# Designed miniproteins, single chains: the designs that were tried, part 120

Each design is a single chain, and the fold is of that chain. pLDDT is the mean over its residues in the fold that is shown.

## One batch from the design tools (miniprotein)

Design m3994
Fold by ESMFold2-Fast:
Structure m3994 (fold): chain A 65 residues (1-65)
Amino acid sequence: SELAKRLIEAAKSGNLEEVKKLIEQGADVNAVDEDGRTALQIAKENGNEELVELLKKHGAPDLEE
């Protein structure tokens, strides 16, 4: 899905506005990149708390070991 790829790219760049827009367009918030990372995991690794909160609000799983 193109929306899923765009969502991951926006999460990697920390573009909160683009992430919100893509979710509103129906992007799968649980999509993974080629390394198996979700947008939520990328946001956590980058310390982007606002993006983490946005993604959790829209149903992204909070996965950890």
Scores: mean pLDDT 77

Design m3995
Fold by ESMFold2-Fast:
Structure m3995 (fold): chain A 150 residues (1-150)
Amino acid sequence: GSAMRIAILYASGSGSTRRLVDLIEARILERRPDAVIERIGAGTASLEEIIEAIRRADRILVAAPEVDGRPTPVLEAMLEGVRREAPDVLRGKPVVVASTDRSGRGAAARALAAFMEAAGARVVAVVVARSDDPAEIEAAADAAADALLA
């Protein structure tokens, strides 16, 4: 059978978002050991590689820390490049948005969700965890994995 393909597009600052992404990946593989995960850090791949990963994906995770109430600029630049070069590649794709922030208010997560919806994606969950709360990060990882596997 065809394995479920998941693209993870993320940026990490202090490591809280990387921990969240690591936990989400572990939770996915625990429940779906045959899942194929393509993990791309912002600034580490060409736009062509990112677009191809999105095209192949059945599900997409977008994850970033909040910096001054906004998503990390390198992730915003990556997503804007994708929308410019391949405007329909996200259309109808199920997307989970995840963010770590110090406030828990989720301003960066809401901005990312709005961007993905404007690109035609179907945002199925928005998950926010306080970067200084390990229990919130673990709960957020479970919620994100559950939404990606639904």
Scores: mean pLDDT 87

Design m3996
Fold by ESMFold2-Fast:
Structure m3996 (fold): chain A 123 residues (1-123)
Amino acid sequence: SALDEELLEAARRGDAERVRELLLRGADVNAADAAGATPLHLAARYGHVEVVELLLEGTEVQPGADVNATDTNPLYKLTPLHEAALVPDPEVRARLMEILLRHGADPNAKDGFGRTAADLAAA
């Protein structure tokens, strides 16, 4: 839907206020783009800590995001934790990974190449 597309874009931009507004208006917290990336994937990928926390906590009208969602890219199959592990800033990366793990991210989840988030962060 248009709301779901706006939510994906707001998460990509790090617009926490717009993310909250769209979620309260009924945008699907687990909406997926053409590659199967959810708002949580995009927020983690672009290092948006506040948006990641908001998506995981949920709202009064819907629960928090699926912390273990995989994208549908046949080569990558990344979880949000994998996306966080690829963030270039080591302090932002560590904070995102801690937040995701606190919310139940599987540290043993493997991407399409058999790599965990820890494997990606070490590379």
Scores: mean pLDDT 87

Design m3997
Fold by ESMFold2-Fast:
Structure m3997 (fold): chain A 86 residues (1-86)
Amino acid sequence: SLVEKLREAMEKAGVDEETIERLVSKVNEANRLLKDGTPENIEKALELYREIARELDRLGVTDPEVARDLMAQALIAVGKLLELEL
């Protein structure tokens, strides 16, 4: 899962447990909002995925699988929004 890959990548980068748990919590919240499927919640999920990606960059966590999976979730969110606007 994205959460497991993210945890492993952050642990390998030497990120502290408090920061790991905070970012994992943000991923779980974004995934929950995306599953809810309202336009407002999908937009919130998309912003959370972007915030997570920015925070990982600041921490020096550059795992290509995590980056790919975060991009995939963002693209799913965009696709759902486009279908709801049609």
Scores: mean pLDDT 85

Design m3998
Fold by ESMFold2-Fast:
Structure m3998 (fold): chain A 62 residues (1-62)
Amino acid sequence: FKVGDIVVALRDFTASSPDELSVKKGEKLKILDVSPDGFVKAQSLSTGKTGWVPIALLAPVE
């Protein structure tokens, strides 16, 4: 993944900290930043909210 990519959540994720983003399965996100720790900072295209999401839960949209 890279900054600017549009991705989709493969399953629900509930944020455990205020810097994380809760997402639902099928939600589309834009990647804003990539961490080496297996997280991406993303913006939800449905809610406009931003936060960190585990990269393992995401797939590219083509």
Scores: mean pLDDT 81

Design m3999
Fold by ESMFold2-Fast:
Structure m3999 (fold): chain A 62 residues (1-62)
Amino acid sequence: FDSDGDGTLTKEELKRFLQNLGENPTDEEVDRLMAEADKDGDGTIDFDELVELLQRRLQEQA
């Protein structure tokens, strides 16, 4: 998992990342996460926003 580029993630990359964490998200759930993290509405999220999403997920577990 080597991100050498612009540091943004698409919906498909977010879904793939969640699957690597052992999640099985639906398209609707990925769309919802994208909408929450994609503050500028261009269909991508920054790596920083991804980190924030992961922190929120960890808080749900504990």
Scores: mean pLDDT 69

Design m4000
Fold by ESMFold2-Fast:
Structure m4000 (fold): chain A 69 residues (1-69)
Amino acid sequence: RQAVCSNPAFRDTFRKFDADGNGYISAKELGTVMRSLGQNPTDEQVDEMIREADIDGDGQVNYEEFCSE
């Protein structure tokens, strides 16, 4: 988590998939962002990342929530 959040390419790729500019992407889009950065998380790992960042369970994550301490 922290290593990905410290990478400026992660934020740039996140913005690319945030077509509406509202700061949110879906779990499947988060997986695609990770793969574009050379990472390959499993569906389980993506689901856990989403649950840690989005406690409401709507399946979307905000960059600030994902990278918030």
Scores: mean pLDDT 67

